# Ledger of designs, part 112: designed miniproteins, single chains, continued (3)

Each design is a single chain, and the fold is of that chain. pLDDT is the mean over its residues in the fold that is shown.

## One batch from the design tools (miniprotein)

Design m11876
Fold by ESMFold2-Fast:
Formats: C-alpha cells, sequence, structure tokens
Structure m11876 (fold): chain A 70 residues (1-70)
C-alpha cells in the first residue's frame, strides 16, 4: 500500500462524485482538468513529502468545491 495509491483512489472517488452531480458540464470539465494535473504530479519520480502533502490538500480543496457547488 502506497500514499500515491490512496491519493489516486480519492481522485477516482471525486470523478464519480462529479459524474453523479448536477453541476454544469463546464464546471465538471474544469474540475476534471484540475484532477488530471494532480495525477500528472503524482507520476513524477522525485516526489517530496511536502509535494505529497500539497497534492493531498489540493484534492481536499476540489472535494470542498464539489460540496459547496452541489
Amino acid sequence: MSIKKKIKKQIEELKQELNNSSLPSDIKNKLLSELNEIENDLSKPDLSVETEVALTLSVIGIQEDIKALS
């Protein structure tokens, strides 16, 4: 079990929440783009602990945005 795997699972969860939400397509596309950027950062070979924390906080921020907009 890895930290990267846990973050990836959270990203998949958020994609499902977006698909099931009543949000406009434009907003869904924007949030999906943000999740794709986080996934790209997770693929980097030299991830620091600080970067992993920052990516986790970014995922939490997107989750809060979905809740606020839904």
Scores: mean pLDDT 78

Design m11877
Fold by ESMFold2-Fast:
Structure m11877 (fold): chain A 86 residues (1-86)
Amino acid sequence: EEELRRQAVEDVAAFVRKLLSKYLPQEEADRITAEVEKLLREGKVDEAFKYLEDALRKHVSPFEAEVLTALAEIAYAISKIEAERA
């Protein structure tokens, strides 16, 4: 379980950082990604994605924040499925 969670967290953090760097300055993308990664490592999944959406709303439109957060949640779910199947 810990190994599967670690892999999924690493994969989603890389995805989020790459995604956010297209819309935000690198400094903000790195800061937001680091906090999301920290919360996911602590098993606080709902808090992680709520933090991501709230942080994004300060930099992008509410619609963009919702879409980007949904993409990150889907990426995390896919990473967990891939880790379980490996």
Scores: mean pLDDT 80

Design m11878
Fold by ESMFold2-Fast:
Structure m11878 (fold): chain A 86 residues (1-86)
Amino acid sequence: SLLEEGRKAFEAGKYEEAVKLFEELFETSEEEPSAEDYLLYAEALAKLGKVYEAGALFARAESLGAKISEELEKLFEEAVKKRVEE
């Protein structure tokens, strides 16, 4: 599945490929992705420095009942800092 392929790309550090697979999943899925799927997509975007897009997806995941882990919060904060600093 596109979700499984996206997760594998993410685990392999292929964040650009993971983002493309998650985008395709969203476009082709007749069901709304789960809160966990939004968190994975947001984390991949944060890894690529796309903090605005990542922030929007984190907000969507929270609206679906997801709990953002401390590790993921710190990752996002670091991505924002790197974007603002240089």
Scores: mean pLDDT 76

Design m11879
Fold by ESMFold2-Fast:
Structure m11879 (fold): chain A 80 residues (1-80)
Amino acid sequence: SQTELQIKGIESGVLGAVAAIRAGDKKKAETYMNSIITQMSGLPKPEQEKVTKKVVAKLAEVDQSFADKARKKMEEAAKK
């Protein structure tokens, strides 16, 4: 389905953000995060919540501070 393709795209973006964080490229990691947020806005609301939790958990494996910032930004985007 279109939703499944969008979720796969978000998962690829998360891998890119994780790789950027590990490389110390915070600006590139933020660029991936902004792309993930934009893609999430196209998902149904229930899927947005599930994907947000999964993304935050994956980011927290490499940078807890970045994961906390990403969570707040995704929650704010979901309200609009």
Scores: mean pLDDT 81

Design m11880
Fold by ESMFold2-Fast:
Structure m11880 (fold): chain A 75 residues (1-75)
Amino acid sequence: NDIFNLLKQNLNLDQGLLQKLSDSMAQKEFNTEQTQEIVQILKSLDPGNFNAAVLELLKSEASPEQLLAKLRSLL
């Protein structure tokens, strides 16, 4: 799973949270380019904004494009 591998290689999250995040992003049909941008954004955020962004990726019904726009606003 390309999403899982990109998240695992770049983010310091526990295995269960990585799997949930990967599954959520795959369900929303994130492509590799969008996943790489998400990873770059998440790596640039402070811990509070990081946690907010992860929750948005897990719980939001928004499209990948809408989620990317929302996460960019946290930078």
Scores: mean pLDDT 83

Design m11881
Fold by ESMFold2-Fast:
Structure m11881 (fold): chain A 99 residues (1-99)
Amino acid sequence: MSLLEQLLERLLDEFIKAMEQGDRASARRVLERMLTMVLIMSTAAIENDDIDTLEFIIESLERVAKRLAEAFPGDPLVQLFEASVEYLKRYAYEKVKEK
């Protein structure tokens, strides 16, 4: 298992715990941390034309989004995360097409 997958699993667990405790402020902060980390990594992959790393990041996010949607169906924070993953996915596919 990659370091990225381990970090995402840890953050996912922290988000779920915060949501179960009704601590939506902490859940939002965990989500923001996940999105910030992914944005930094995705930007680096795009700048280095590292399509394999970019695809791996997107696949990892899709797995996290699916697990969140299953745990908290219809939750606005989860919907925001799902929308962010879809935007990143579309942007990445457009960049792959330009090569």
Scores: mean pLDDT 79

Design m11882
Fold by ESMFold2-Fast:
Structure m11882 (fold): chain A 80 residues (1-80)
Amino acid sequence: MIDKEVLFLITEATMLIMQLIIDLRFRLLSPEEAERAREAIERANELITKAAYLDEVEGKTEEAKKLAEEAVRIAREALA
């Protein structure tokens, strides 16, 4: 079972990614804003997937937490 802190961070990053997807689909973004949103979605999803695998499969909870925190940071910065 995934660590509760890692799961919380993954959930937070996922919610932020969903907001970026909504903005990308429904808001009139500049080409530069759209590119930043797409890059942030891709990067954050990669980090979330790796964090889940590291915690659940490999038991590397500390490394997983760091990756999940980075996913949150990337998504949050893209929304700012």
Scores: mean pLDDT 82

Design m11883
Fold by ESMFold2-Fast:
Structure m11883 (fold): chain A 90 residues (1-90)
Amino acid sequence: SAAYEKAFKEAYERITKIPAEMAEEWEKATPEEKLELLKELLEKVKEAIEELKKEKAETDDEEVKKGIEEVLKKVEEDVKKLEELIKELE
């Protein structure tokens, strides 16, 4: 549905813009600065996930809920991998 596609696209863009906005700083970063950037990325992504969970809970539109839920499922595994990477680098 149009509501599902819009909700999915907006939720996906909200998550993916975070590493995109950090890309230039990442290219210029030292190894120590890269670890701090990964920690910043993790915190910003977790914050965006909590906002999306709140939006999903507050909407009465089942298609919007499905769109947000699909993005959350895709991002959960990436968050786990990022947490494991940060622990390995510490």
Scores: mean pLDDT 86

Design m11884
Fold by ESMFold2-Fast:
Parts: structure tokens; sequence; C-alpha cells
Structure m11884 (fold): chain A 66 residues (1-66)
């Protein structure tokens, strides 16, 4: 749905922004957004060897950004 697409787009931009900020500080950083199902995605961020994971409801996130 449009809400889930908006949520996923926002999540990808968020992940990219986190990586960019970390790299500006000279840190090794990577991030990926994994689609778990039609309503859920997982953000995996690794900064300087430390990995952080969070799940997001794509419809809820899409409603917040639209």
Amino acid sequence: SALEEAGLAYLREYAEGVVALAKEKGLDASAEVRVVDAHTAEVVVTINGETHRERADLEELGRAVL
C-alpha cells in the first residue's frame, strides 16, 4: 500500500543518513533495511563493529510521514 511504501522509503533514507553522519565522524559504518513481510521491516546498523537492530511497522511509519 502507499502507506507501507512511504514508511519503507523513509526508513531507507533514515538508515542512509545515520551512515553518512557516522562516516563524517571518521567511523566505519553500514546499514541495511530488510523487508520482513508486507507490514514489517528491520533496520540493521553497524557502526565501528557494533550492530544495532530495530523493527518498524511500515504502515504506522508511513502514516507518521504522510
Scores: mean pLDDT 83

Design m11885
Fold by ESMFold2-Fast:
Structure m11885 (fold): chain A 105 residues (1-105)
Amino acid sequence: MERAIEALEKIVRGEPVTPEEVEDVLNLSDEDIAKLTEDQRLVLEFIRLIKSRKGDPSVNYTALLAKLYQRGIDLEVLLDALVKAGIITPAEKKSILTYVENLFG
């Protein structure tokens, strides 16, 4: 529980996290989620959405990326953590970063 919340805090601060910490984040209960800050909750929602998507970008995916970018979340650190955890490929990381740079940079 505390390890998962600390992992979300690290991601919000632009600090690297391990695959084990990402797995802990995905296993948070509804009671644990109620204790999260808005930024931590937004990061969790993004990770869950990316893991569950069937390859098609959704309106929610684009809106979450925009909110993460506007809040100053380090998307390179976040996406690198997802690559290491096996949630996305290195090619998907590059594609997402290019998409963000073209729309918001």
Scores: mean pLDDT 77

Design m11886
Fold by ESMFold2-Fast:
Structure m11886 (fold): chain A 85 residues (1-85)
Amino acid sequence: AAPLADAAQREELRALAEELLRQAGLPVEPVELDPALTAEDAAVYIEALRLELAGDREGARRLLAEAVAKRKGASKEELEEALAR
C-alpha cells in the first residue's frame, strides 16, 4: 500500500485549508481529512494550498494537473476535484 500522510503533513494541510476558508469568507470549521490520504497526495495539496494562499492560482493548478496526469488511481478523483476550483 502507498505510505499514508504523517501527523506533520496532516496538521500543515489542516492549517492551510482553514486559512483558505477564512480568506474565502466561509465558516472556519475543522477540516476533516481522509484517513487514507497518502503522503504523496498530502505533499501535493500542501504545496498547492501554499501557492493559492500566495496568490499563485495558476501554479497551484499546474501542480494538481501534473499529479492527476501522473496518477490514475482513486486519488485522481480527489485531485481533479481540487483542480476544478
Scores: mean pLDDT 69

Design m11887
Fold by ESMFold2-Fast:
Structure m11887 (fold): chain A 95 residues (1-95)
Amino acid sequence: IDIALELGARGWTRSHSDKEAYAAVKRQLDLAQRLAAQGQVSTTLLKNVLYSLLELALRKGLISSEEAEELRKITDPQQQLAIVQELAAKLDTVI
């Protein structure tokens, strides 16, 4: 599952411009945040957003491959949410 998500995110981000890919992921992040505010944490949605943002951050040189592997190991939804918010903030400065 995790490898499939990583490969899917990599393929999807490569088939789209950085702006198009980021805009789509940002919409999914906004949905994940709204669901979390309602007490409905979607671990699948957060994981998809995390993997997509990690692929964009790697492509833009914002993180190392080693850092990305450590971040992919995080399974706690609150930690995932904090990480995707931090990655999105960094990507906003370069996209």
Scores: mean pLDDT 76

Design m11888
Fold by ESMFold2-Fast:
Structure m11888 (fold): chain A 68 residues (1-68)
Amino acid sequence: SEVEEAKLFTALALIAASGDNEAAAQYLVDLGRTRDLPQATIDRYLDLLEKAGMSPELVAAARAAVAA
């Protein structure tokens, strides 16, 4: 649901705010695979994390991992 997606994004934002961008990216990848999040939702969250300071290389790796 949209509420669950917002809740998951809040958890991602809190992890990223702690300075652990790698953990935030890995958490999103795991959730995308486990909870069948739409690819568009995953891409949107990765774009927001990149704008928040996550490296483009880490973002690209996370996108590839979810798509596989």
Scores: mean pLDDT 70

Design m11889
Fold by ESMFold2-Fast:
Structure m11889 (fold): chain A 83 residues (1-83)
Amino acid sequence: SVIEELRQAVEELRKAVDAGDLDAAMEYFSRVIRLAKELGLDETVEELDKLFREAVENMDDPEKQREYLRKAAEIAEEAVKKL
C-alpha cells in the first residue's frame, strides 16, 4: 500500500540523516514528498517542500543541510504516526 511505502521511505530517510548520508537522505526525502502527495497530505507536503528547497539551497553547507533534513524526518515521522 502507499501508506506502507511512505512508512518505509520515512524510516530510510531517518536512517540516512542519522548516518550523515546526505545524498541518500535527499533521495528518500523526495520519495517521501511524492508518496505524501499521493495520500493527499497537503499541509505536510507544503512543509516538506519548503524544507526540501532549503536543503537544496544549502547543499554546500552540510551541517545546515543536515539540520533541514532532520526537521523533514521529524515532520514526516509525525505525519506517519497519524495514519
Scores: mean pLDDT 90

Design m11890
Fold by ESMFold2-Fast:
Structure m11890 (fold): chain A 81 residues (1-81)
Amino acid sequence: DDVLERTREEVERIIEEYVEKLRELGADELAERFRREGERLMKEGLEAISSLPEEQREAAGEALVASVRLLGQKYLAEAEA
């Protein structure tokens, strides 16, 4: 399914981007914690989206992407404190 594949790819890119940013700040433990939490959200989110009617999958995918970005921002704020 193109929506599920695209959503997974985008979430994976976001996870890697924020992990790299956290490591650049020296926050290695936060980077690993974010990776695990982000990967769990991706897995659970994609499973939930796959159970929805096709018409709802695009909006749900966008919401999942936004949730992972917000999680990344939260971890960056923690690392900068």
Scores: mean pLDDT 87

Design m11891
Fold by ESMFold2-Fast:
Order: C-alpha cells, then sequence, then structure tokens
Structure m11891 (fold): chain A 77 residues (1-77)
C-alpha cells in the first residue's frame, strides 16, 4: 500500500535500490489485492526501471526510477 510505497521512495533516495525494489514489490502486491490497477502498474514500472538501470550499471538511473515509481504508486493509493 501507500506506506510500503513511501518506504520504497525513502530507500531509493538513500541509494538502496535493492531495498527500494523490495518495498515496491510489497506495494504492488497490496495494490493488486485492493484492485488498484494504477498503483500496481506504477510500482511495477518503478521496479522494471530500477532493474534496467542495475543491468546497464547505472545505479543513479535505477534509484531515480525506483523513487518515481514509488511516489506515483503512493499518489495513486
Amino acid sequence: GKTEALKGAEAARKGDVEKAMDYLNKAELEAEREGNIRASMMAGMGMVGAATGLAVGDEEFAAEMAEKGALLGAEAS
């Protein structure tokens, strides 16, 4: 939910992309349980963006994408 998404944003701001992705996963699952498609999609897109950044060695991009997805997911929650 919103709490998990906000914790994800905080972790991303600290550069802890792995922790941010864990919170985004929790936010996505809670949004799915609630039928909130928009919040679930925003959290999922943040995770995909973060994973892409890590795969290309751009940890700044990974953190930015995780934070954006988390904040949009929280806003939609």
Scores: mean pLDDT 84

Design m11892
Fold by ESMFold2-Fast:
Structure m11892 (fold): chain A 61 residues (1-61)
Amino acid sequence: SAEQEEIIEKAAALVRDFMLEDHASREAVDIMARYIAENSDADPERLLAAVEEVAAEVEAL
């Protein structure tokens, strides 16, 4: 749904900022992603996949 897509997009953006601006570790990012998945209507598998992709992109910089 559009609502779930918006949550996933915002989570991905938060993860990118968390890693780039706050120098968050991959472990901290995983904890944050799981928290969002448990406390939102987002599809956990899709959310975690999107977060993993963003984290991998940032680590490749």
Scores: mean pLDDT 80

Design m11893
Fold by ESMFold2-Fast:
Structure m11893 (fold): chain A 60 residues (1-60)
Amino acid sequence: GTTEASAIVDQGKSLLKSSSNPDQALSLLSESLEDALKSLDEDTAISVSTAIMTEATTLF
């Protein structure tokens, strides 16, 4: 749901901000969020992934 999607976005952004480089960020995202993203419906998963990737672009 919306609350779950928001929590995943916030977690992803937090992981990106706590990472020193893109390789570390990608590793942490893959480990922590892959299963959570798979638990969402397709449209919500795309929206969440897009938000996290947009944040990554602003940080790296």
Scores: mean pLDDT 74

Design m11894
Fold by ESMFold2-Fast:
Structure m11894 (fold): chain A 66 residues (1-66)
Amino acid sequence: SEREAALEAARRYTAELARQVERLTGLPATASLEEVDDRTLRGTVVAGDLVLEVDFDVDALIEALR
């Protein structure tokens, strides 16, 4: 489904962000994704004391994947 494609895109983006944070900080980073509501997914990257959150609009992700 289009929603499943959006979920996978958000997971990949958050994982890639964690990889880049590791390169910049030299610290191990973890990535997680949560469904906040029907329209919003939240990616979280944690590396030491650094916490980054990115919110994805599901409909915008679906449009971007067309």
Scores: mean pLDDT 86

Design m11895
Fold by ESMFold2-Fast:
Structure m11895 (fold): chain A 84 residues (1-84)
Amino acid sequence: SDEELLEEALKILRDPNASKEELYEAVDKIQLILLHSDDEKLLERLKEELKEIAENSENELAREMAKKILERLPEHEEKKKKLK
């Protein structure tokens, strides 16, 4: 499920020992959720979780990845709006 996919991604992004490869896997999972999920509650959770990671994560690469995803969220939202 998208919720399980999100939990797996967040676990990796919050792991201070996550490898670069694991972080890319987590980002791919998040991108898949952003592309295919219409669950407003899940998407709001995703945004809040990413904001926390970008500000507070001990893993510098995870913070950078979360920030990049957040910067791209307006583009994903605009694309979904245009398709509906």
Scores: mean pLDDT 78

Design m11896
Fold by ESMFold2-Fast:
Structure m11896 (fold): chain A 62 residues (1-62)
Amino acid sequence: SEEQEEARLIAAANILYAASDFDPEGALKGLRYLLEEAKERGLDNVAEYFEQKIKEVEEKMK
């Protein structure tokens, strides 16, 4: 179901975000991949969440 797909993508993004303190470049690559998948599926709220997480990781790398 769409709800199960959203939950799967959000769980994956949260794991990547947690790992961003150790591997921010790998986390960004993974989050950007998930963002493209969310956009392709039309999951606008999930895509917005991933865009925010990407910005947070990018800010930590400055």
Scores: mean pLDDT 85

Design m11897
Fold by ESMFold2-Fast:
Structure m11897 (fold): chain A 81 residues (1-81)
Amino acid sequence: MANEKLKKLGEENRKKNQQQIAEIEELYNRTHDPILEKELQLMQKMGQMGDAIAAGNIKEFMDIYMEMNALRQQINALRAS
């Protein structure tokens, strides 16, 4: 039996992720801003991280987490310039 709380959290996370991806994608298509490109990739990695957790694959989760951290560092560097 699925946990109702986890189901709702999954739906909310998916909805938020989809909305953020759509907004960033529209802005990126208009500006080709490298910050928006990295933000889009970060949002996509969030979905992949959820899949890795669901699969119980700790190695894949760690790899995705490191990729997300690298993207965050790139975004921070771009925002500082």
Scores: mean pLDDT 77

Design m11898
Fold by ESMFold2-Fast:
Structure m11898 (fold): chain A 60 residues (1-60)
Amino acid sequence: SPALRAAGYLASLTPEELEQATVEDIARRVGMTPEELEKAFREHLGATPQEMIERLRAAA
């Protein structure tokens, strides 16, 4: 699924790359709009892409 591909991409990023990561860039990478990616993330992961980016940044 696009949400799992996006989540896998985020998990593969270095801390430096995570600081530069945006929802728009991630959505483009998986062939979705930011709104479509947010919907897919909520549906499949129970979180928004922005929340996931923020959690990964905070946990690093």
Scores: mean pLDDT 80

Design m11899
Fold by ESMFold2-Fast:
Structure m11899 (fold): chain A 55 residues (1-55)
Amino acid sequence: SDREAAREHGRRLGERAGLDEESQERLGEWMEANPDISAAERVAKVKELKEEQKA
């Protein structure tokens, strides 16, 4: 499904960006919920998750 594809895409994007498994899953879930997000919004979310995982 489109939602499942978006989730998988988010997980792979997170992995490539150096996010941990938990943050990869959160990015995937966020992209599943927001399928029409822009590339700029994806970049911003990756940055946010990177900052969160440093805590």
Scores: mean pLDDT 80

Design m11900
Fold by ESMFold2-Fast:
Structure m11900 (fold): chain A 96 residues (1-96)
Amino acid sequence: NPEEDRELILGQIKGVENPTVPQLDKEVVEKIKRAMEEGKTFAIIYTTEDGHVTLLIFGPDGAILERLSLPYVSLEEAEEIAKKLGADEIVHIELR
Protein backbone atom coordinates (compact mmCIF):
# COMPACT_ATOMS: atom_id res chain seq x y z
CA ASN A 1 0.00 0.00 0.00
CA PRO A 2 1.75 3.22 -1.18
CA GLU A 3 0.06 5.36 1.52
CA GLU A 4 1.21 3.00 4.29
CA ASP A 5 4.73 2.76 2.78
CA ARG A 6 4.88 6.57 2.64
CA GLU A 7 3.69 7.02 6.24
CA LEU A 8 6.14 4.38 7.50
CA ILE A 9 9.12 5.97 5.73
CA LEU A 10 8.20 9.62 6.49
CA GLY A 11 7.35 8.72 10.10
CA GLN A 12 10.86 7.30 10.54
CA ILE A 13 12.39 10.45 8.97
CA LYS A 14 10.38 12.64 11.39
CA GLY A 15 11.60 10.56 14.35
CA VAL A 16 8.21 8.93 15.02
CA GLU A 17 8.76 5.44 16.43
CA ASN A 18 6.14 2.70 16.14
CA PRO A 19 7.27 -0.50 17.93
CA THR A 20 4.98 -2.62 15.71
CA VAL A 21 6.75 -1.62 12.46
CA PRO A 22 10.34 -2.17 11.27
CA GLN A 23 12.77 0.68 11.93
CA LEU A 24 14.90 2.22 9.19
CA ASP A 25 18.67 2.30 9.67
CA LYS A 26 19.86 5.59 11.24
CA GLU A 27 22.28 6.23 8.33
CA VAL A 28 19.41 5.83 5.82
CA VAL A 29 17.20 8.26 7.79
CA GLU A 30 20.03 10.85 7.95
CA LYS A 31 20.69 10.54 4.19
CA ILE A 32 16.99 11.11 3.43
CA LYS A 33 16.84 14.12 5.82
CA ARG A 34 19.91 15.61 4.12
CA ALA A 35 18.38 15.18 0.64
CA MET A 36 15.17 16.91 1.78
CA GLU A 37 17.13 19.77 3.42
CA GLU A 38 19.10 20.24 0.15
CA GLY A 39 15.81 20.41 -1.85
CA LYS A 40 16.59 17.20 -3.75
CA THR A 41 14.31 14.53 -5.20
CA PHE A 42 15.22 11.17 -3.66
CA ALA A 43 14.49 7.53 -4.45
CA ILE A 44 13.97 4.74 -1.94
CA ILE A 45 14.54 1.20 -3.21
CA TYR A 46 13.65 -1.89 -1.19
CA THR A 47 13.01 -5.57 -1.82
CA THR A 48 9.83 -7.10 -0.42
CA GLU A 49 9.54 -10.71 0.84
CA ASP A 50 7.94 -11.77 -2.48
CA GLY A 51 11.17 -10.77 -4.31
CA HIS A 52 9.72 -7.67 -5.96
CA VAL A 53 11.84 -4.53 -6.01
CA THR A 54 9.80 -1.49 -4.94
CA LEU A 55 10.89 1.97 -6.08
CA LEU A 56 9.48 5.14 -4.50
CA ILE A 57 10.39 8.60 -5.82
CA PHE A 58 9.91 11.42 -3.30
CA GLY A 59 9.96 15.16 -3.85
CA PRO A 60 11.87 17.32 -1.35
CA ASP A 61 8.57 17.97 0.51
CA GLY A 62 8.09 14.22 1.03
CA ALA A 63 5.34 13.82 -1.60
CA ILE A 64 5.42 10.57 -3.56
CA LEU A 65 5.98 11.45 -7.23
CA GLU A 66 6.20 7.85 -8.51
CA ARG A 67 5.74 4.32 -7.12
CA LEU A 68 6.82 1.25 -9.06
CA SER A 69 6.67 -2.42 -8.12
CA LEU A 70 9.22 -4.10 -10.36
CA PRO A 71 9.15 -7.92 -10.68
CA TYR A 72 12.43 -9.56 -11.82
CA VAL A 73 14.39 -6.28 -11.82
CA SER A 74 17.86 -6.06 -10.24
CA LEU A 75 18.78 -3.30 -7.76
CA GLU A 76 21.14 -1.83 -10.41
CA GLU A 77 18.27 -1.65 -12.95
CA ALA A 78 16.02 -0.03 -10.31
CA GLU A 79 18.74 2.62 -9.66
CA GLU A 80 18.88 3.43 -13.40
CA ILE A 81 15.06 3.77 -13.50
CA ALA A 82 15.21 6.10 -10.46
CA LYS A 83 17.84 8.29 -12.17
CA LYS A 84 15.70 8.49 -15.34
CA LEU A 85 12.71 9.57 -13.19
CA GLY A 86 14.77 12.50 -11.81
CA ALA A 87 16.07 11.15 -8.50
CA ASP A 88 19.08 13.19 -7.28
CA GLU A 89 19.78 10.75 -4.40
CA ILE A 90 19.14 7.01 -4.17
CA VAL A 91 18.73 5.13 -0.89
CA HIS A 92 18.47 1.37 -0.39
CA ILE A 93 16.48 0.19 2.63
CA GLU A 94 15.63 -3.14 4.21
CA LEU A 95 12.04 -3.47 5.45
CA ARG A 96 11.68 -6.40 7.86
Scores: mean pLDDT 68

Design m11901
Fold by ESMFold2-Fast:
Parts: sequence; structure tokens; C-alpha cells
Structure m11901 (fold): chain A 84 residues (1-84)
Amino acid sequence: ATVKVTAVFEDRKSAEEAAKRMEKAAKEVPGLKSIKVEISEEDGKYVVKVVAEFENKELAEEAAEIMESQARYSGALSVEVEVT
């Protein structure tokens, strides 16, 4: 099962902090198979994209909730989450 999180930030420091927090949160959920984190600058904003693969959908949904929470706590202007 795959979790995709896209979070948008006003500043690079908040984006970098959110990326670290989301990666840590995903790694603390059992059954993480792979994780990719990227930070890009788009139209004066910073976009953090996390793609994490989990053993099953239940673990993926748990990780998605925790990662969304961490992004919002770090000051995300918007957060989109997909679990497949």
C-alpha cells in the first residue's frame, strides 16, 4: 500500500523541518518498505512530496494520518494525502 503526501510551505526551513518530521513518523510505523522525500520550490512556495510504501493498507492509513499531522504542525499552508 502506498501513501502520497504533498504539503506546501511558505518558507524553506518549515518545509525541511516537515520533511524530516514526516520521514521520522513514517519510519516509526511498522512495515515501511520504502520512502522517498523530495522538496521543490514552486512559484515562491516550497513543496514537500513524500511517497511511502507499506506492507498493508492499515499501516499506510496510520502513517498517512501521522504524516499529515506533522506537516500541519510544521506550518503547512495545504496538505494533500492519498492512500492506495
Scores: mean pLDDT 86

Design m11902
Fold by ESMFold2-Fast:
Structure m11902 (fold): chain A 87 residues (1-87)
Amino acid sequence: MSLREVMEIFNVPERYLPAAEEAVRTFLAKHPDFDISTLTLEHLKELEEAVREALRKHGLELSDIEFRRLVAAAYAYLLEIARERQR
């Protein structure tokens, strides 16, 4: 499943895709060995910070609820990546 498809499931507009891609890329660069079994609250916090910074760089503003949906979509996509790495 692609990040775009995950964002559609979470009802996040496509215009946020570049920011979401940057946030996921930044997170994976810091955690190249990311695995669902090692996921912590600190990892979620780092993902939230990556999303905030990416949105800021792209001049995009989101409400708190839209921000939470975008973070949830990015998190779900990271879970899909981790699942594929276990095959």
Scores: mean pLDDT 79

Design m11903
Fold by ESMFold2-Fast:
Structure m11903 (fold): chain A 71 residues (1-71)
Amino acid sequence: EGVELLRKGSLYLLKGEVLFKQGKLEEAIEYFEESIRLYEEAKKLDPLLEKSADMLIERAKRNIELAKKKM
């Protein structure tokens, strides 16, 4: 279900942010990329989630850019 994928994506996003704070930048990027993939799937299953998923995708993308700048 779209809502379940959105929730799973958010768990990956939060885990990525924890890894980022721990300095595990490569692992953080992997979790952010998986969160984006899950949010994109959530949008496909439930178009009503599009705006919420897009905001979370942008957050994950910003975190990837910040991680790459610290590497």
Scores: mean pLDDT 88

Design m11904
Fold by ESMFold2-Fast:
Structure m11904 (fold): chain A 107 residues (1-107)
Amino acid sequence: SLSEELREAARAGDFERMVALDRELLDRQLAAILEAFKDNPAALAAVQKAAAALRADWDARVAQARARLAAGADPVEVARELALWLTGRLLRVIGIGIDAELAAKKE
């Protein structure tokens, strides 16, 4: 499972493997969120925009994480912070979809 692979990467201190697994989780979760809002045009448009922004922010955050590793930061700590940040941003994308759906219903 993805969780087992992530634990193995963490035990090995394999930052690049942890980042690759987090990217896979990001792609799977964004696909599920887009599917959940597919029948609501306003929510779908808002989620598509938020998903594109999150992908760009993810690339920038991974670059920052690599810079921290080059400066001597702990790979497991950096990967954990990145995963927690990602979780919060995914919840924000869901919230954006819900907000757009509710706004459309008030019109």
Scores: mean pLDDT 86

Design m11905
Fold by ESMFold2-Fast:
Structure m11905 (fold): chain A 67 residues (1-67)
Amino acid sequence: MTVQQRADQIADRSIDRLISDYGLSQSQAQSARPIIVSRVTSLLQRGVSEDRAQDVAVSIAYIHIQQ
């Protein structure tokens, strides 16, 4: 599996988590997809685990949507 494919899968899981756990709308969560994919790709390329990359991406996306 490529880094890009993993980043896309983590982005999908992050968006689902933003909707289910944080109560964001589909449109709000989807607006953060580019920043999630970019950040996750960078973290995976640096050898960060998928779980940690997802947690970091969700936190950054949530802050981004609140601003």
Scores: mean pLDDT 81

Design m11906
Fold by ESMFold2-Fast:
Structure m11906 (fold): chain A 85 residues (1-85)
Amino acid sequence: MKEVEEVRREAERYEALVAPVAGELFEQLRGLPVTHQLSLLHKAGDREGLKRAQRAAATGSTEGEEAKEVANRLIAALAADALLR
């Protein structure tokens, strides 16, 4: 039903909000499903980042600053994962 399309649209909105602040590094992260992005925060042990990301996904961040913080934490988690390789 319409709810499936709404969920997809919300995920796209979330990514669109994050992409302009994350730059080129987000292009690699954007290719991953939202669930995979959340798992990166979990692997990094960023519990605060994970809670903020889950909150933004559930409520739809109406404040750009919150989306920006989540983006920065995702970039940090991705960079840490890459450096460990």
Scores: mean pLDDT 59

Design m11907
Fold by ESMFold2-Fast:
Structure m11907 (fold): chain A 74 residues (1-74)
Amino acid sequence: MGREEIDEYLEKLQRSVEESVRLARRVLEEMGITDPEVIRRVEQAVRYKVFARAGEPLSEEEVRKIVEEEAAKA
């Protein structure tokens, strides 16, 4: 039913966001990035990308590209 399908989608979306943000935090730490503005931009970009992908989690390669792009803007 529609409501059950929506609830399942929202749970998947939340889980994918949490997994992708956790991965982004690990990549930021590995790269030694401590600038709070860069960290904030990366987390926002990761969340947006997960929404744009209908709740699918990001790969480590996609997260690394986001981190590298946002760090280069600093």
Scores: mean pLDDT 78

Design m11908
Fold by ESMFold2-Fast:
Structure m11908 (fold): chain A 92 residues (1-92)
Amino acid sequence: KKQEIIDKAYQDGIAKYPEGGPYFGRAGREVRGYVAKNPDLSEEEVKKIADEKMAEAGRFVEEHPEEARRQLEKDRATLQAVMDQGGADLRA
């Protein structure tokens, strides 16, 4: 399924750039949103778009390590706030 293609691209990105989590997460959401608006896309087209978006995210993390670290800190703060609320199951 198209979602499996996006998930694999995300996992490959995280494996290369563990600190890039927030950026790869955003890229994955953007690809999913685009695919939802364009249901006629083939699996090959989805893979190309996902690979391109994840590559952009990885490049951004490499070129802007300070900004990437700052974004990761914001993501951790958001996660901590959600955990304090006790309202979200953040597991898979």
Scores: mean pLDDT 76

Design m11909
Fold by ESMFold2-Fast:
Structure m11909 (fold): chain A 85 residues (1-85)
Amino acid sequence: SMRSREATRLALRGDYERAERLAVEAARNGDVPGALGTGAILASRGQEVGVRVAEAVRRVARQRGDTSMVDTADNVIRTGRRRMR
């Protein structure tokens, strides 16, 4: 979605608060893969907001019975928590 693309652009520029807001909105509006992508970028940079985005994706995926997406979100959460300082 446009929101997830913009969230990724903001994350790459270091605008983490705006990236989180747009990524969460994208997930709520059905762009779960795009939101997870933004969450993964933020988590890879050691940003706690990336884990929060991945947790939001995990909740949506569970409601949909998408076990593959739940597993992917769990990997982002686990990796992100290891990279936090």
Scores: mean pLDDT 82

Design m11910
Fold by ESMFold2-Fast:
Structure m11910 (fold): chain A 112 residues (1-112)
Amino acid sequence: VALSDEEIAAIRERAERHMAGEIGLSPEELEEVERVLREWAKEMDNEKLLEAVEEAVEWARENRLSLRQFVEKLAELLKKRYPSNFPDWDDQMLYDAVLMILGMMEVERREK
């Protein structure tokens, strides 16, 4: 799909604003992030990850959390449930994964 320069610029601007913490996750972005992360949790047969995702999404929805704040909350919940099995490096991997989900969602919406 050929996106216009303006569409590419808009996708980039939104990603930069998420990375800067200037905007909260929208309801649509939270729904897509929850959907993808829940699918991953089910594939991994990880019930505690599923519970942590649901709790983090609810918290983000109520408090209009930024991308970084959402990842920090999800990581906090995972560390509480898996203190010996959730190393600090997972915080950055989780951030990158959520940012990728947001970017893919914006591309897919503009390809329609």
Scores: mean pLDDT 73

